# Ledger of designs, part 51: designed miniproteins, single chains, continued (4)

Each design is a single chain, and the fold is of that chain. pLDDT is the mean over its residues in the fold that is shown.

## One batch from the design tools (miniprotein)

Design m13744
Fold by ESMFold2-Fast:
Structure m13744 (fold): chain A 81 residues (1-81)
Amino acid sequence: SSAEKEARELMEEARRLLRKAHKLLKKNPENEELKKAVQALLKILEKIERKLVNKEPPSEEELEALRKAIEELKKIIEELE
């Protein structure tokens, strides 16, 4: 489905951002805003991955939550670069 394709594309983008965020956390281990954004993204990723494993399409609300978590982490990363 189109929702599953979008979810997979967003999850790939999220995983790329998480790799970048982990490198930044090594340099800035006390950055609470970055830690919070990483935790929020991991939480929504786990929920969506669980649904996909159970062959359930993620909801529009869950996809929107994932998009928002991605955008928040992007913003923080750009401010630290």
Scores: mean pLDDT 86

Design m13745
Fold by ESMFold2-Fast:
Structure m13745 (fold): chain A 90 residues (1-90)
Amino acid sequence: MLEKLEERAREVLKELGYSEEEVELLLELARSPPEERRRLIEERGFSLEEMAAVHRIELALYLAEQGKIEEAERVIDSIPESIELVKKSE
């Protein structure tokens, strides 16, 4: 189940122009605890757009663990909209 959501997230991120390496990095970051995620952001540098994607993936995985698969899929599908919102929040 989580694997299918991750695959859906990979397709969405690739359609947005992220490379395969960037997609895997964003998925790993989404699985990281908040403290470790903040440290990785400080060390590697991630855009606000990338962080919007990470947050949506994290939320989707959390919802899937609660059995809310349809809601998790909708959250993944909302990644492009969340990125556009962040771009306008400058």
Scores: mean pLDDT 79

Design m13746
Fold by ESMFold2-Fast:
Structure m13746 (fold): chain A 80 residues (1-80)
Amino acid sequence: SALTEEAERALEEGKRLLEEGKAMIASGKADPRKATGTAIRGIGLILNAYILAEKALKENPDDERAKRVLEEAKKLLNIK
């Protein structure tokens, strides 16, 4: 579904930005506001992926791709 595809894209982009932001913070060479902003944008996209995956599962409870996105987003956000 379009929701599942959007959830997958949001998760991948969110993971990429979160790792980039973490790397910027760890390097100590980046502007702290830019580094933190990048990490926060990543977290926001992962949260969006979680919401989209939940919505996809409400429409199709058997969507294995949406289940995978939901589980990975939960793990990254420390949601039980």
Scores: mean pLDDT 86

Design m13747
Fold by ESMFold2-Fast:
Structure m13747 (fold): chain A 75 residues (1-75)
Amino acid sequence: MSVGELLLEGMELAEKENDTEAVNYLIMVGDLGVKYGDDIAREALEHMLELVKQGKSIREAAREGLDIAIELSKK
């Protein structure tokens, strides 16, 4: 799955829950991927979607994904 497809899936989940904060986290992950490389966004978004599959809320999953993207951008 492309980074764009992963981001779209996350955005659809956030929109369904009317979670504006989760949308903002996803936008930030996408921005970090543009600045520092698609691999950073991919790893963050794949981890986020796995957390959602495990029953975490989209907000919690997106925040954890953003934290991963930020840490990867420092390396």
Scores: mean pLDDT 85

Design m13748
Fold by ESMFold2-Fast:
Structure m13748 (fold): chain A 96 residues (1-96)
Amino acid sequence: SQGRAEFERRLEERVRQAVAEGLAPTLARLAALSAQYATEPDPARREQLRAEHVALQRRLLEEMIAILEELGRESDERDAVAEALARLRAALASVA
């Protein structure tokens, strides 16, 4: 529908803006931590890298939830917003 297309366009634009305004360093650090973890032989250092990755992943998910909650207040696509929020909240709950 036109309403869903408009919602998806606004979501893409808000995500793009959030990345440009502050999330790009977080995304880059998550990628760097994953690469370091894959080659780290020291278990204590691996746990430190994992803990930092978990903290940054939680922050990213919380920001995405905030963006979707804001867009949900402005959109009639409530079922799509509720489904996306449920997925992100489940992802946040599974981050350890």
Scores: mean pLDDT 78

Design m13749
Fold by ESMFold2-Fast:
Structure m13749 (fold): chain A 57 residues (1-57)
Amino acid sequence: MLTEEEREEIRRRAERVAAHLQKMGLDPETAARMAARIERLMLENPDAVRDVVDGLP
């Protein structure tokens, strides 16, 4: 289970993903949608977050 601080960290991490996607040329709207999805996935599945983030090919 995530602490409140770790939950905030996940939010920031998702926001950084959005920034990275924008840097790659994606629209801010698309980047925000993807970041929101990632944030929700991380918050719903904190255990899976480590596998997804670290284990992504």
Scores: mean pLDDT 70

Design m13750
Fold by ESMFold2-Fast:
Structure m13750 (fold): chain A 89 residues (1-89)
Amino acid sequence: KRRAILDAAVELTLETGRSPSPAEIAERLRERGIEVSVEEVREIMFELLNEPSGRLSVEEARTIAALRDRPLEEQVRAVNPVELLKEAV
């Protein structure tokens, strides 16, 4: 379910050229037959991105899209500067 939410967020960000709201992500997932609430999307996006807004930037979406064949943890790490800095040192 977490990967489906991330994939929908990436797709919406690249389609619109802007950061999608949790409500827009939930709507896209519901169109695909995935049961998800706006609150669940917000919580999962916050957890995945480690950002208070839980919103994906266009640059982050492009990075994740390039890594979509990789494990979810690797995709998330690529856009999390704290994890990248920890591995760099």
Scores: mean pLDDT 70

Design m13751
Fold by ESMFold2-Fast:
Structure m13751 (fold): chain A 87 residues (1-87)
Amino acid sequence: SIIDKFKEKVDELIERIEELSNQEVLDGFYEIAKELIKELNLTPEQQKKVLEIILKFGDEMQTASVEERKELLKKAADEIIKIAKEN
């Protein structure tokens, strides 16, 4: 499914997180989320919620350790999946 593809891409990003800057993680996550938005044709309301989740994740990463960044990314991805399933 499209959601399974999104989960796979997020897991790939998590595996690389130690090798990436906070900005590279944020950029990668945003690109993965944009593809989900496009493929599921999410509503403007759903798109806004997804972007708010990504922005909050970006802010939280600024003070986070590597392990905390992995947890934050998993949490943000789960929140995005919940929004995508609201249809």
Scores: mean pLDDT 86

Design m13752
Fold by ESMFold2-Fast:
Structure m13752 (fold): chain A 80 residues (1-80)
Amino acid sequence: RDAVYDRLLATLRLVVDVLSEIPEHKETAERVRQLLAEFEAARAAGDYEKMDAIMEEFVALLGTLPAEVRDRIQDAINAA
């Protein structure tokens, strides 16, 4: 389970980096940073229920992004 959470944490950091380069998505980048901080805090506390909830919110948030932004995020993930 830790390996899954390590991958999610790395993905959240990558999404923040990509969105931070796009001025139009500054608010979304800030929300992802908040989710990243909440995820790290929940992981440190052993709160797996909250970690799962954050994952669901993150997936939902990605679904709201334009296709071009999602493609850019996917390209960055594939390049990492």
Scores: mean pLDDT 78

Design m13753
Fold by ESMFold2-Fast:
Structure m13753 (fold): chain A 81 residues (1-81)
Amino acid sequence: MDKEIEKIKKEMEKLGFSKEAIDSAEKTLREAAKYIDEEEFKKLVEEALEKMKKASKKEGIQIFQQLLLQVMDLADQGRAA
């Protein structure tokens, strides 16, 4: 988990996100991870990272935003269970 979050933070820095945006994203991901299966969380993060590495800066930002929405949706489902 910590390794996956650190990798995302580094990719966000490369995409030009502010420190405030990176800190907010880390908080969101750590909170969501409490309600998502650890292996599922790792898989989602790794798949997003691989797509971001191959994408343009604009596409990479969109991929990251989609990742945040997906983990938030899964966390909401986990809280309901």
Scores: mean pLDDT 80

Design m13754
Fold by ESMFold2-Fast:
Structure m13754 (fold): chain A 67 residues (1-67)
Amino acid sequence: SVDALIQQVKAKIAELAASISDPKEFREKGEEVISNTVLEGYEAGESLAQLQALKDAGEAKIDELLA
């Protein structure tokens, strides 16, 4: 489900923040995680609205950790 994918993307982004000190590298790797998880959701048959919610949740997590 999209809820499981949202939890997964947030967890992976948090792991990147613990490992990467450079903010530019962190954003680039975080965006890659979001793209890969959106593709996973697309292949699982999630709707456009659910894929947008997943993308938005990932972007919000990157921005939170960069603040």
Scores: mean pLDDT 88

Design m13755
Fold by ESMFold2-Fast:
Structure m13755 (fold): chain A 92 residues (1-92)
Amino acid sequence: TEVDPSAQADVQQALEHAAQGIRAAVRGDGEKAVEHLEQAIEYAEKVLPYAKDKETLNEAIELLRKGKEAARKGDFDKAVEYAELGMAKLNG
């Protein structure tokens, strides 16, 4: 995701927390998966006003939200799938 350099640190935090959420989901830790995916969403939302491609960032946020909801339901396979897609949008 192309953002103003001043917001790049928040993009990196969103990616780090999304990765931690994926790792938690892979080991079946729904509570930690939800916690980390929520943090990833918060960091991604912080960069939204500064993002050059707001559409792609909004898509990433929506995918992370779907991953969080899947983790809440104990659907860890879908949580991983949505979170990985969200990370791909954040990195693209």
Scores: mean pLDDT 87

Design m13756
Fold by ESMFold2-Fast:
Structure m13756 (fold): chain A 70 residues (1-70)
Amino acid sequence: SDEELKKEAGRVTGLDPEKASLEELIKALEEKIKEYEKLLQTLSGASRLVGEHELKELRELLEKLKELEP
């Protein structure tokens, strides 16, 4: 649901999904993805594999949030 997507974005970005606009959640998630991509450059082995999976999930969440834009 839209509420679940916003709640997950809030969890990832640290924003309150009830107070933040959709635009704020999208922007914050895009910034978080960029930070995570930089972090992955410092990881190796199993930690990197887990991080790559998490990054894919963040990108999927971002695409779903963008679908909620009017």
Scores: mean pLDDT 82

Design m13757
Fold by ESMFold2-Fast:
Structure m13757 (fold): chain A 71 residues (1-71)
Amino acid sequence: SEEEILKQMEEHLKKAKEAKKKKDVEAVVQQFEKVKALLDTLPNPSEKQKKILDEAAKIALDAIKAYLASK
């Protein structure tokens, strides 16, 4: 169901935020990919679902940027 997919997307976003706090860039990217994969299964994603992907993408970009700046 769409509600179940939304819940799964929110759980992966939560894990991405936790991975970012631990500075685990690889885990952040993996969680972002899972959010994107779930959204890609939906023919007409809701605005709420699109916002979750946007937030996950921003977290992943921020984590990658921080990693690149650390070398």
Scores: mean pLDDT 85

Design m13758
Fold by ESMFold2-Fast:
Structure m13758 (fold): chain A 100 residues (1-100)
Amino acid sequence: KIEELRREIHEEMRAVDAAVKAGNSDEAVREIQRLTDKAEELAKALMEEGKYEEAVLFLTNLIIYFASGIANSKDPKVQAAFREAAGRLSELANEAEKKL
């Protein structure tokens, strides 16, 4: 499950990058949402296994990726999707960090 989610997350990151580069805003938003949902699944799975430090590191790295997406996108819809995604993962990272 965890290894499968990690593979799917890397695939979704490539899909996000491709949609953003192509200027396909609607597809970029959909792929960002899919990536975020899978990231939450992976983080929760790690937390269920007591791997809180690994969950925090994973979420922090992906939040940095989303922040880069905001900085590099000129599309307000895509920027909003990255900002929402970063917010969702930041909340989950704070929950994981409190368990450390």
Scores: mean pLDDT 87

Design m13759
Fold by ESMFold2-Fast:
Structure m13759 (fold): chain A 61 residues (1-61)
Amino acid sequence: EDVEASIADAERGLAETRELAQKYEELAKKNNGDPEYERKSALYYTAAGILEAGLDFLREL
């Protein structure tokens, strides 16, 4: 019950985080490698990796 809800929430968060990472990556490209957008893109890709690891852990419960 709680595990299924947590998995669903994590999957949604992962998808949204990946979309944000791609959004900022595109903004960085459009703004000639703006360091702020590059840093935000890197942050969201890192967050997506952490969420993926956490989701894998939850799936094993």
Scores: mean pLDDT 80

Design m13760
Fold by ESMFold2-Fast:
Structure m13760 (fold): chain A 67 residues (1-67)
Amino acid sequence: NEAEAERLIEEARELAEKVAAGEDASESAQRILDMARESSPEVGKELSELLAEAARRREEEQRKLAE
């Protein structure tokens, strides 16, 4: 369902912001991924990619501080 997928993507974006800020969001991430996989593997992949992007952004911020 597209409406459910949109909700999961939106929540994943909020989660991505928390991850980028350095907050522990592992439980929320697992819950969202589980829901996405139940809806469709395509949605699960999209959410995984969004979370990976947030992790990369966090790494970039950490790297900048280290330089």
Scores: mean pLDDT 72

Design m13761
Fold by ESMFold2-Fast:
Structure m13761 (fold): chain A 110 residues (1-110)
Amino acid sequence: SLDQLVADLNAAVDTFLSSLFSDSEAADAALDRIAELVVQIFDQSSDFVEFQRLTRSVLHRLINHLPFITLPRLLSALKSLLSDPVAFLNIKNFLDSLLVEDLVAAVERV
């Protein structure tokens, strides 16, 4: 179910963030798992708006942590899993928008 995939995505992000500086192999495996789950949620979503709604909060949380390391690796994994370049570009543009939101929020925080 989509609810289970979203729960699994949250768990994979938690594993990645907890392993980021302590276990590089676990962090890399978790990031690859995140990419697989993102593709599965994309494929099972009724439309792109539902995909964005289901994944926004968890992917925003992921990208906020070292975006210059996490985002290129995630995009590389997504590109290897997605055969449709249009699907890849739509997801990439969504992820890029989350990074911009993080940068704006950082400037506005006291």
Scores: mean pLDDT 80

Design m13762
Fold by ESMFold2-Fast:
Structure m13762 (fold): chain A 71 residues (1-71)
Amino acid sequence: SEKIKQVEELKKRVEEARREAERLRVQYDADVASLTPEEREELRRRAEELREFVERNEPVVEREIEKLKQS
C-alpha cells in the first residue's frame, strides 16, 4: 500500500517534469529570437534539470511498477 503510493507520487513527479521540460522547449523554440541571453540560459538550465530528473527517475518508476504487477 505505502510502496504503491510512493511509486505513484514519483510517477506523477516524473510526468510533471516531462511536461514542464516540453513546455520550456516549446517556449524556447517560439521565443528564442526575442529572449535575452540571460533568459535563454535560465530556460536551458531549467530544462536540463528537469530532463536529468526524468532520466534518473523514469527507469526507477518503470522497475517498481513491473515489480508490483508481478507480485
Scores: mean pLDDT 81

Design m13763
Fold by ESMFold2-Fast:
Structure m13763 (fold): chain A 82 residues (1-82)
Amino acid sequence: SKAEELLKKAEEEKNLIYAISAYAVAIAEKNEELEKKAEELIKKIGKELGLSEEDINGIIDVLKTDEETREAAVKKAEEILK
């Protein structure tokens, strides 16, 4: 799974963009388990980078509700995994 590969890269590199991309792909794949793992990783990495809980929740909410933002994140995933 593309989401699973992105999650591994995000965790290894502590990369928020990879975690966001993994979350978008997991939603597109309708994989609830990977979606939850990506959400928790976004929260973890976001906190380590000094983002507020409000900002982190805003990122997650936009990815859940905004199809255009989610599609852009999925395209970013294709670039990362190419």
Scores: mean pLDDT 85

Design m13764
Fold by ESMFold2-Fast:
Structure m13764 (fold): chain A 79 residues (1-79)
Amino acid sequence: SELDQLKAQTLALEQQVLALYDTLSPADQARFYQAAVPILQQGLQQMKAAKSDLEKVQVALQTAQQLLAVAQAIAAAAA
């Protein structure tokens, strides 16, 4: 189903964020954390406003995409 596909995509992105985070130096992990906190706070607020399981998964997917973009930007700057 669409919901199952979105859940699978979200999980895959979360795994990519964690894998990339683990490659970062301690200083870059701290930079990621500083950028990630407001993204996670915004995602949590949007999750609370979501009216359906589909909307909640869409918020989680968008949050994971934003976290991946931040992790990729930090990794690129460190190279």
Scores: mean pLDDT 86

Design m13765
Fold by ESMFold2-Fast:
Structure m13765 (fold): chain A 76 residues (1-76)
Amino acid sequence: MSKEELEAEVDRAMVDIARSVAKLELERGPALSPAEAAQTAADYRKFAELARKAGMPEEVVEFFEAQAEKYEALAA
């Protein structure tokens, strides 16, 4: 329980950091190569998994998945 609680707190903190980074990315605007877009999409998929593991609301998971799909389209 203690270990699981600590792991959940760390996962939530990582998701919060990812959300802050995503906000900065939106403010920066799009100027990505296909390779950069593919990497960004992979990162958002990873953040979605971390959000599920941390028990975040479904809307947070859906946000990361939607961002991944958007960047996957830019990489194609």
Scores: mean pLDDT 73

Design m13766
Fold by ESMFold2-Fast:
Structure m13766 (fold): chain A 69 residues (1-69)
Amino acid sequence: MFSLIPEEIRDDVVRDLMLFLGLKDTPEDHALLEKLLAAADRDKSGVLSDNELLALMMIYNAGELSTLL
């Protein structure tokens, strides 16, 4: 593991992910991020695991966002 992050601080990772993806404070970008995060959240915990975040970033880098939806 890169670094073991407790679930309660995963919100910081979501913020970093928004910055990485180039998303900003627009309703469209927020809606897109929420859809991607919901699709990536396999265990429906409301918090992304390291594997789910990695998968999301890899899909984004490959330009295959529709695969996650």
Scores: mean pLDDT 57

Design m13767
Fold by ESMFold2-Fast:
Structure m13767 (fold): chain A 100 residues (1-100)
Amino acid sequence: SELEELLRELLELNEELLEHIKKTGEVDMELVRRAEELARRAVEAAARDPSVPESVLTDLQLVAHELRYLLESDVGKDVEKVIKTLESMIKLLEEALRRL
């Protein structure tokens, strides 16, 4: 499904972001921007599909909000907080994929 494809791409991007920051100490803001765009599209796809569990939509909304916060705030300079946020988002995305 479109949603499953979007979630797989979003998961891959978040894992790439996490690996990059752990190796370089730098947040790739272009990857954050792409991840936020995919997260918004995933939220829209989930909201249009009444067969999608409400918990999945809620988790995707949280992921989208966290990515937008990384784009709009100086929190991207706090590497340890960004790592924890990415690890939490990856867990939420893995759980969402398991529930679809």
Scores: mean pLDDT 85

Design m13768
Fold by ESMFold2-Fast:
Structure m13768 (fold): chain A 94 residues (1-94)
Amino acid sequence: MEEKERLLERLIELYREAVELVIKLMKENPEETAKFMGVSVEEVREELAYLDETIEAEFAAMRARTRKTVNLSLEELEEMIKRLEEEIKKLKEK
């Protein structure tokens, strides 16, 4: 029972690491990000500033909601964690 809470916390931490990596890549490559999103570089910078201000509150809200609504088994949580770790690794290698 307590093991599920620990896996949920690890999943949230990995999701946070993935989001922070994506934000870092966007900041390092604003022109490519603007091209991908179909917006101006100025709009990308404005969105990144908004994310920097709201990310902590959004993660706090997500943690609260995840504890109430997630209906994942222990096996599903472990598989999601493993998959997310692999995706983060790929993102760091590129």
Scores: mean pLDDT 71

Design m13769
Fold by ESMFold2-Fast:
Structure m13769 (fold): chain A 116 residues (1-116)
Amino acid sequence: SAKEEAVEALRKAAEAAKAKDEDAFEEAYVKAIEAIKKAKLSKKEREAIENAIKAAILAYYVAKNYKAAALALEAAAALLAGDKESALKLLEEALEEAKDNPLVVEELKKAIEAIK
């Protein structure tokens, strides 16, 4: 399914972020975004997932915080899998990790508010 493809691609993007493999990271998150477009999601779920992915991209390219990027992508995967509790915990960990980067913090807070 499109959701299963998106979860797999998001997890692959998180692993690529941890490995600091920029080419693998970009390939994986682009594939995740394409799969998410095809997935049947509520507006709030879509907003939370899209803000988490945006936070991950900013964490990777702007903050050079690969741990925050991976945590945000793992949170998006958890949301797609229906695990809101794990997703919230991962977003809060990403927020603490990225606390010195206002752009990443803003997108993570938007994702958290969309889940609540």
Scores: mean pLDDT 90

Design m13770
Fold by ESMFold2-Fast:
Structure m13770 (fold): chain A 79 residues (1-79)
Amino acid sequence: MSSVDLMSKEAQEKLKELVKKRQEEAKKLGVDPTAPSEEEAGRRMAELLVEAGVPREVAERVARGDEEAALEAARVLGE
């Protein structure tokens, strides 16, 4: 059987899922050390923000480096 008494692959996969969940939280805070070029990173950030419930107008302004929009996005994402 795939499951065994001591920390099976399923348990390891659960740990990886928790790590991925934390990685998504880090990206939610705009922390992405593996982001590609600045323009592409901005585009991906805007899409992630929209998916997380941030209005597209605000998300696109955040991608352009608008500090006011970043505060609004943080408010929507964080609380």
Scores: mean pLDDT 63

Design m13771
Fold by ESMFold2-Fast:
Structure m13771 (fold): chain A 65 residues (1-65)
Amino acid sequence: MTDEELIERLQTRAGMSREAAEQILRVWREVWGLSDEERLEEVERIERVVAQGRALRAEQRAAAA
């Protein structure tokens, strides 16, 4: 998986700007020393957390109605 594919996933599924996605991928590679596979795992984890947060907000809103 390329950096461009990871940027697209962070933008479309996590709602990040391109600049934020590029910066986080750079930090993961250069500061944390993560491999491409580890960076993919982090992207998938963020996608999962964002999806869970959206589901929880929808559930709370439905319960409050």
Scores: mean pLDDT 77

Design m13772
Fold by ESMFold2-Fast:
Order: structure tokens, then C-alpha cells, then sequence
Structure m13772 (fold): chain A 84 residues (1-84)
């Protein structure tokens, strides 16, 4: 099913972004409460995205592209937060 393949691609893309953000948090705030807060927020974000993907009956290539654009924008904002 093409939709299931697109959902898997969404998960992989999102997981890559989350891992990059976790790495940045560890590099910038290692051993601090801010690292723990960022990691917990990323886990909540991941749970919300997984729920969204699970609840969506069909995912199109256009949905995937729009979602990737939204994730890149969210990544930029989160990186700014982490770098403070």
C-alpha cells in the first residue's frame, strides 16, 4: 500500500529530525535540567506525531511534502530554543 509506505517515510523523516535535535541538546546542555526538558518535549512531540499518522486513513505524496516542510520549520524554531 502506497499510503503505508508514505507513513513509514514520514516516521523515518521525523525520527531523523528528533535524533538531530536530541544530539544538539546533548552537545549544548549536557547534564543540565534543560537537556531533560528538551528530551521530554521531543518525546511528547514524537507521541503526538505518531498518533496523527496512525489516525490519518490515507497519506498522499502532497501530505508528505507539506508535513516535511512543517517539520523543517519546527526544527528551526526548536534549534533556536536549544541554542539559548
Amino acid sequence: DKSEKLKEELREYFDKIVEELKKKAKETHSGTEKEDIILEELNVFKDNVERYIKEKKTVTEEDLEEFKEGLEEAKKKLLEYIEK
Scores: mean pLDDT 78

Design m13773
Fold by ESMFold2-Fast:
Structure m13773 (fold): chain A 73 residues (1-73)
Amino acid sequence: SEIERVRERVRELVLEGAGLTVQIMLLDLQIRTETDPARRAALQAQRDALQARLDAVDAETRRLIAELRALQA
């Protein structure tokens, strides 16, 4: 059903978001301890890319939750 499809997609996005959050936290710790400006800049670029992906995952999750509410109305 449509409801089951959307629920499964939300589950997938929640797990992806959790994984991205952990990766960002680990990069933040690495950035704080990195003394080489070039390496720090590379880590910041990786962090920014993961944050952009997390923002996209969060936006899609919110959209699908709204869709679920409409389908269950």
Scores: mean pLDDT 89

Design m13774
Fold by ESMFold2-Fast:
Structure m13774 (fold): chain A 73 residues (1-73)
Amino acid sequence: DELEAALEELRRNAVEAARLLAEGGDEAEVLALLGKAIEAARRAVELAREDPSLRPRVLAGLAETDAEVQAVL
């Protein structure tokens, strides 16, 4: 499932970026992980643009990522 893979990549990179930022990690590494998360989100949006029935799944994935990011900050 391409959408599931994109949402998992978004979650993984966003959570890791937040964790490194909270730990005082390397700024360039934090920004690189954030960039990967944004690219994964863009892919999820493109999939939902081709198939609007996927929009609720994209929103759910974004909400899940937001909750996990907030849990590590």
Scores: mean pLDDT 87

Design m13775
Fold by ESMFold2-Fast:
Formats: structure tokens, sequence, C-alpha cells
Structure m13775 (fold): chain A 70 residues (1-70)
């Protein structure tokens, strides 16, 4: 299940012209879980904050500081 969610996140980021660090994708899925609506909201926040082509682990930590696992 985590691998499928990571694939979805990577595909959505690629569509926006970005790539994820593997650790960043792992952290995002671990923090948000299998809620696709929550993953989509978190991904949109990350995409809006990313300055370069890569969404880093540090950016995921910063953007999801307010996230509490369900």
Amino acid sequence: MQTELEAWVNQAAQAAGKTFEPAAVNLLVQLVGNDLNALEAALQRLLSLAEGDTITLALVRQALADYVPP
C-alpha cells in the first residue's frame, strides 16, 4: 500500500515538473497515511513551496509541521 501511494505522489509531482527525494516521499506517506484527500492537500502545499525541481525531506518536514497522524 505505501508503495502505491508513493507512486501516486511521484506521478502527481512529475506532472507539476517536480521530483521527490525518496526519503521525502516516505515521510509524506508515513505522516499522512492512506487518505488520498489528505495526501492531495499535502502535495499541493509542497508543490506551492518548492522553489527548485526537487521536493526535499526538509521541505516535507517544514510543510507538514502541523500534521498529526490519524
Scores: mean pLDDT 75

Design m13776
Fold by ESMFold2-Fast:
Structure m13776 (fold): chain A 106 residues (1-106)
Amino acid sequence: MTDRIVALLRRILSEDLAPVPAPTAAQVVAAALRLIGLLLDIEFGTLRPEEIPEALEEVREALEILHAAGMPSGVRLALETARALVQRAIRESTPADAARLRAALA
């Protein structure tokens, strides 16, 4: 789990993003709502730790759409959501894995 989270976070933070041609307004709204849904799942404790890698993939897909749409606020929301997911993983991790996840956030 930790290795997959580190790899996904590095990809998100390095802007290793797939090009999205001309995202529609509907895709942009759906991406933003997906990020908000993930933040609510974290806040209410409904997100299971084993779901974090899949949630980070959803953040990456949303980031690709919002970046292609030229939305700095949307990009910032995606990066904040990724950080929140990794902080959730840190709380559920062993001290050694938590140290690796914190290093990846720096």
Scores: mean pLDDT 82

Design m13777
Fold by ESMFold2-Fast:
Structure m13777 (fold): chain A 82 residues (1-82)
Amino acid sequence: SMMKKLKEQGEKYTEKGAELGRELQRREPERDVGDIAVEATGEAGSAFEEDVGASPEQLFELSRKTFEESLKAVEEVRRELE
């Protein structure tokens, strides 16, 4: 169904956000972790919006989840470097 497709694509973009966050943290370890997570979430969100139609509530929930996963990934890399 469309809902299952939306969830699967959302999970894919959430994972992309986490991957981008980890890469950015390794390249620029001096940056604020929140700034890195915002940038990673924005890049992942742009791809998601182009691929699927979704309600504003669904998009908001998925972007929030993407930010949380990106932030967690960035923090984990930072801990490994320290």
Scores: mean pLDDT 74

Design m13778
Fold by ESMFold2-Fast:
Structure m13778 (fold): chain A 88 residues (1-88)
Amino acid sequence: SFEEKIERFVRLLAEHDVELRKLTPEERAQKILEILKESGFPDEVILEALRLAAKRYGIPVGESLEETLLNPEIVEALTVDDLEEAYK
C-alpha cells in the first residue's frame, strides 16, 4: 500500500541520515531516488512526484528520471504529499 511504502521511505531516510548529510547535493539526490525505488515506488510515480514538486517550487524538470538527476533541487523539494498525489 502507499502507507507501507511511505513508512519504509521515512525509515530508510532516517537510517541513512548521517550518510546523506556528508554527500554532495548531486550525490544526495541520487541516493534519495535510490531509497525511493528501494521503498517500492515505481519509476513512473517517482517521476510524477518530482514533476509536482518542480511545479510547486518553479524548478524546471526533465522528461525522464535521468534528466531530473541534473537538477538535485527538485529531489530536495520532494514531499510526502507529492508522492501521495503521484501514487493515485
Scores: mean pLDDT 80

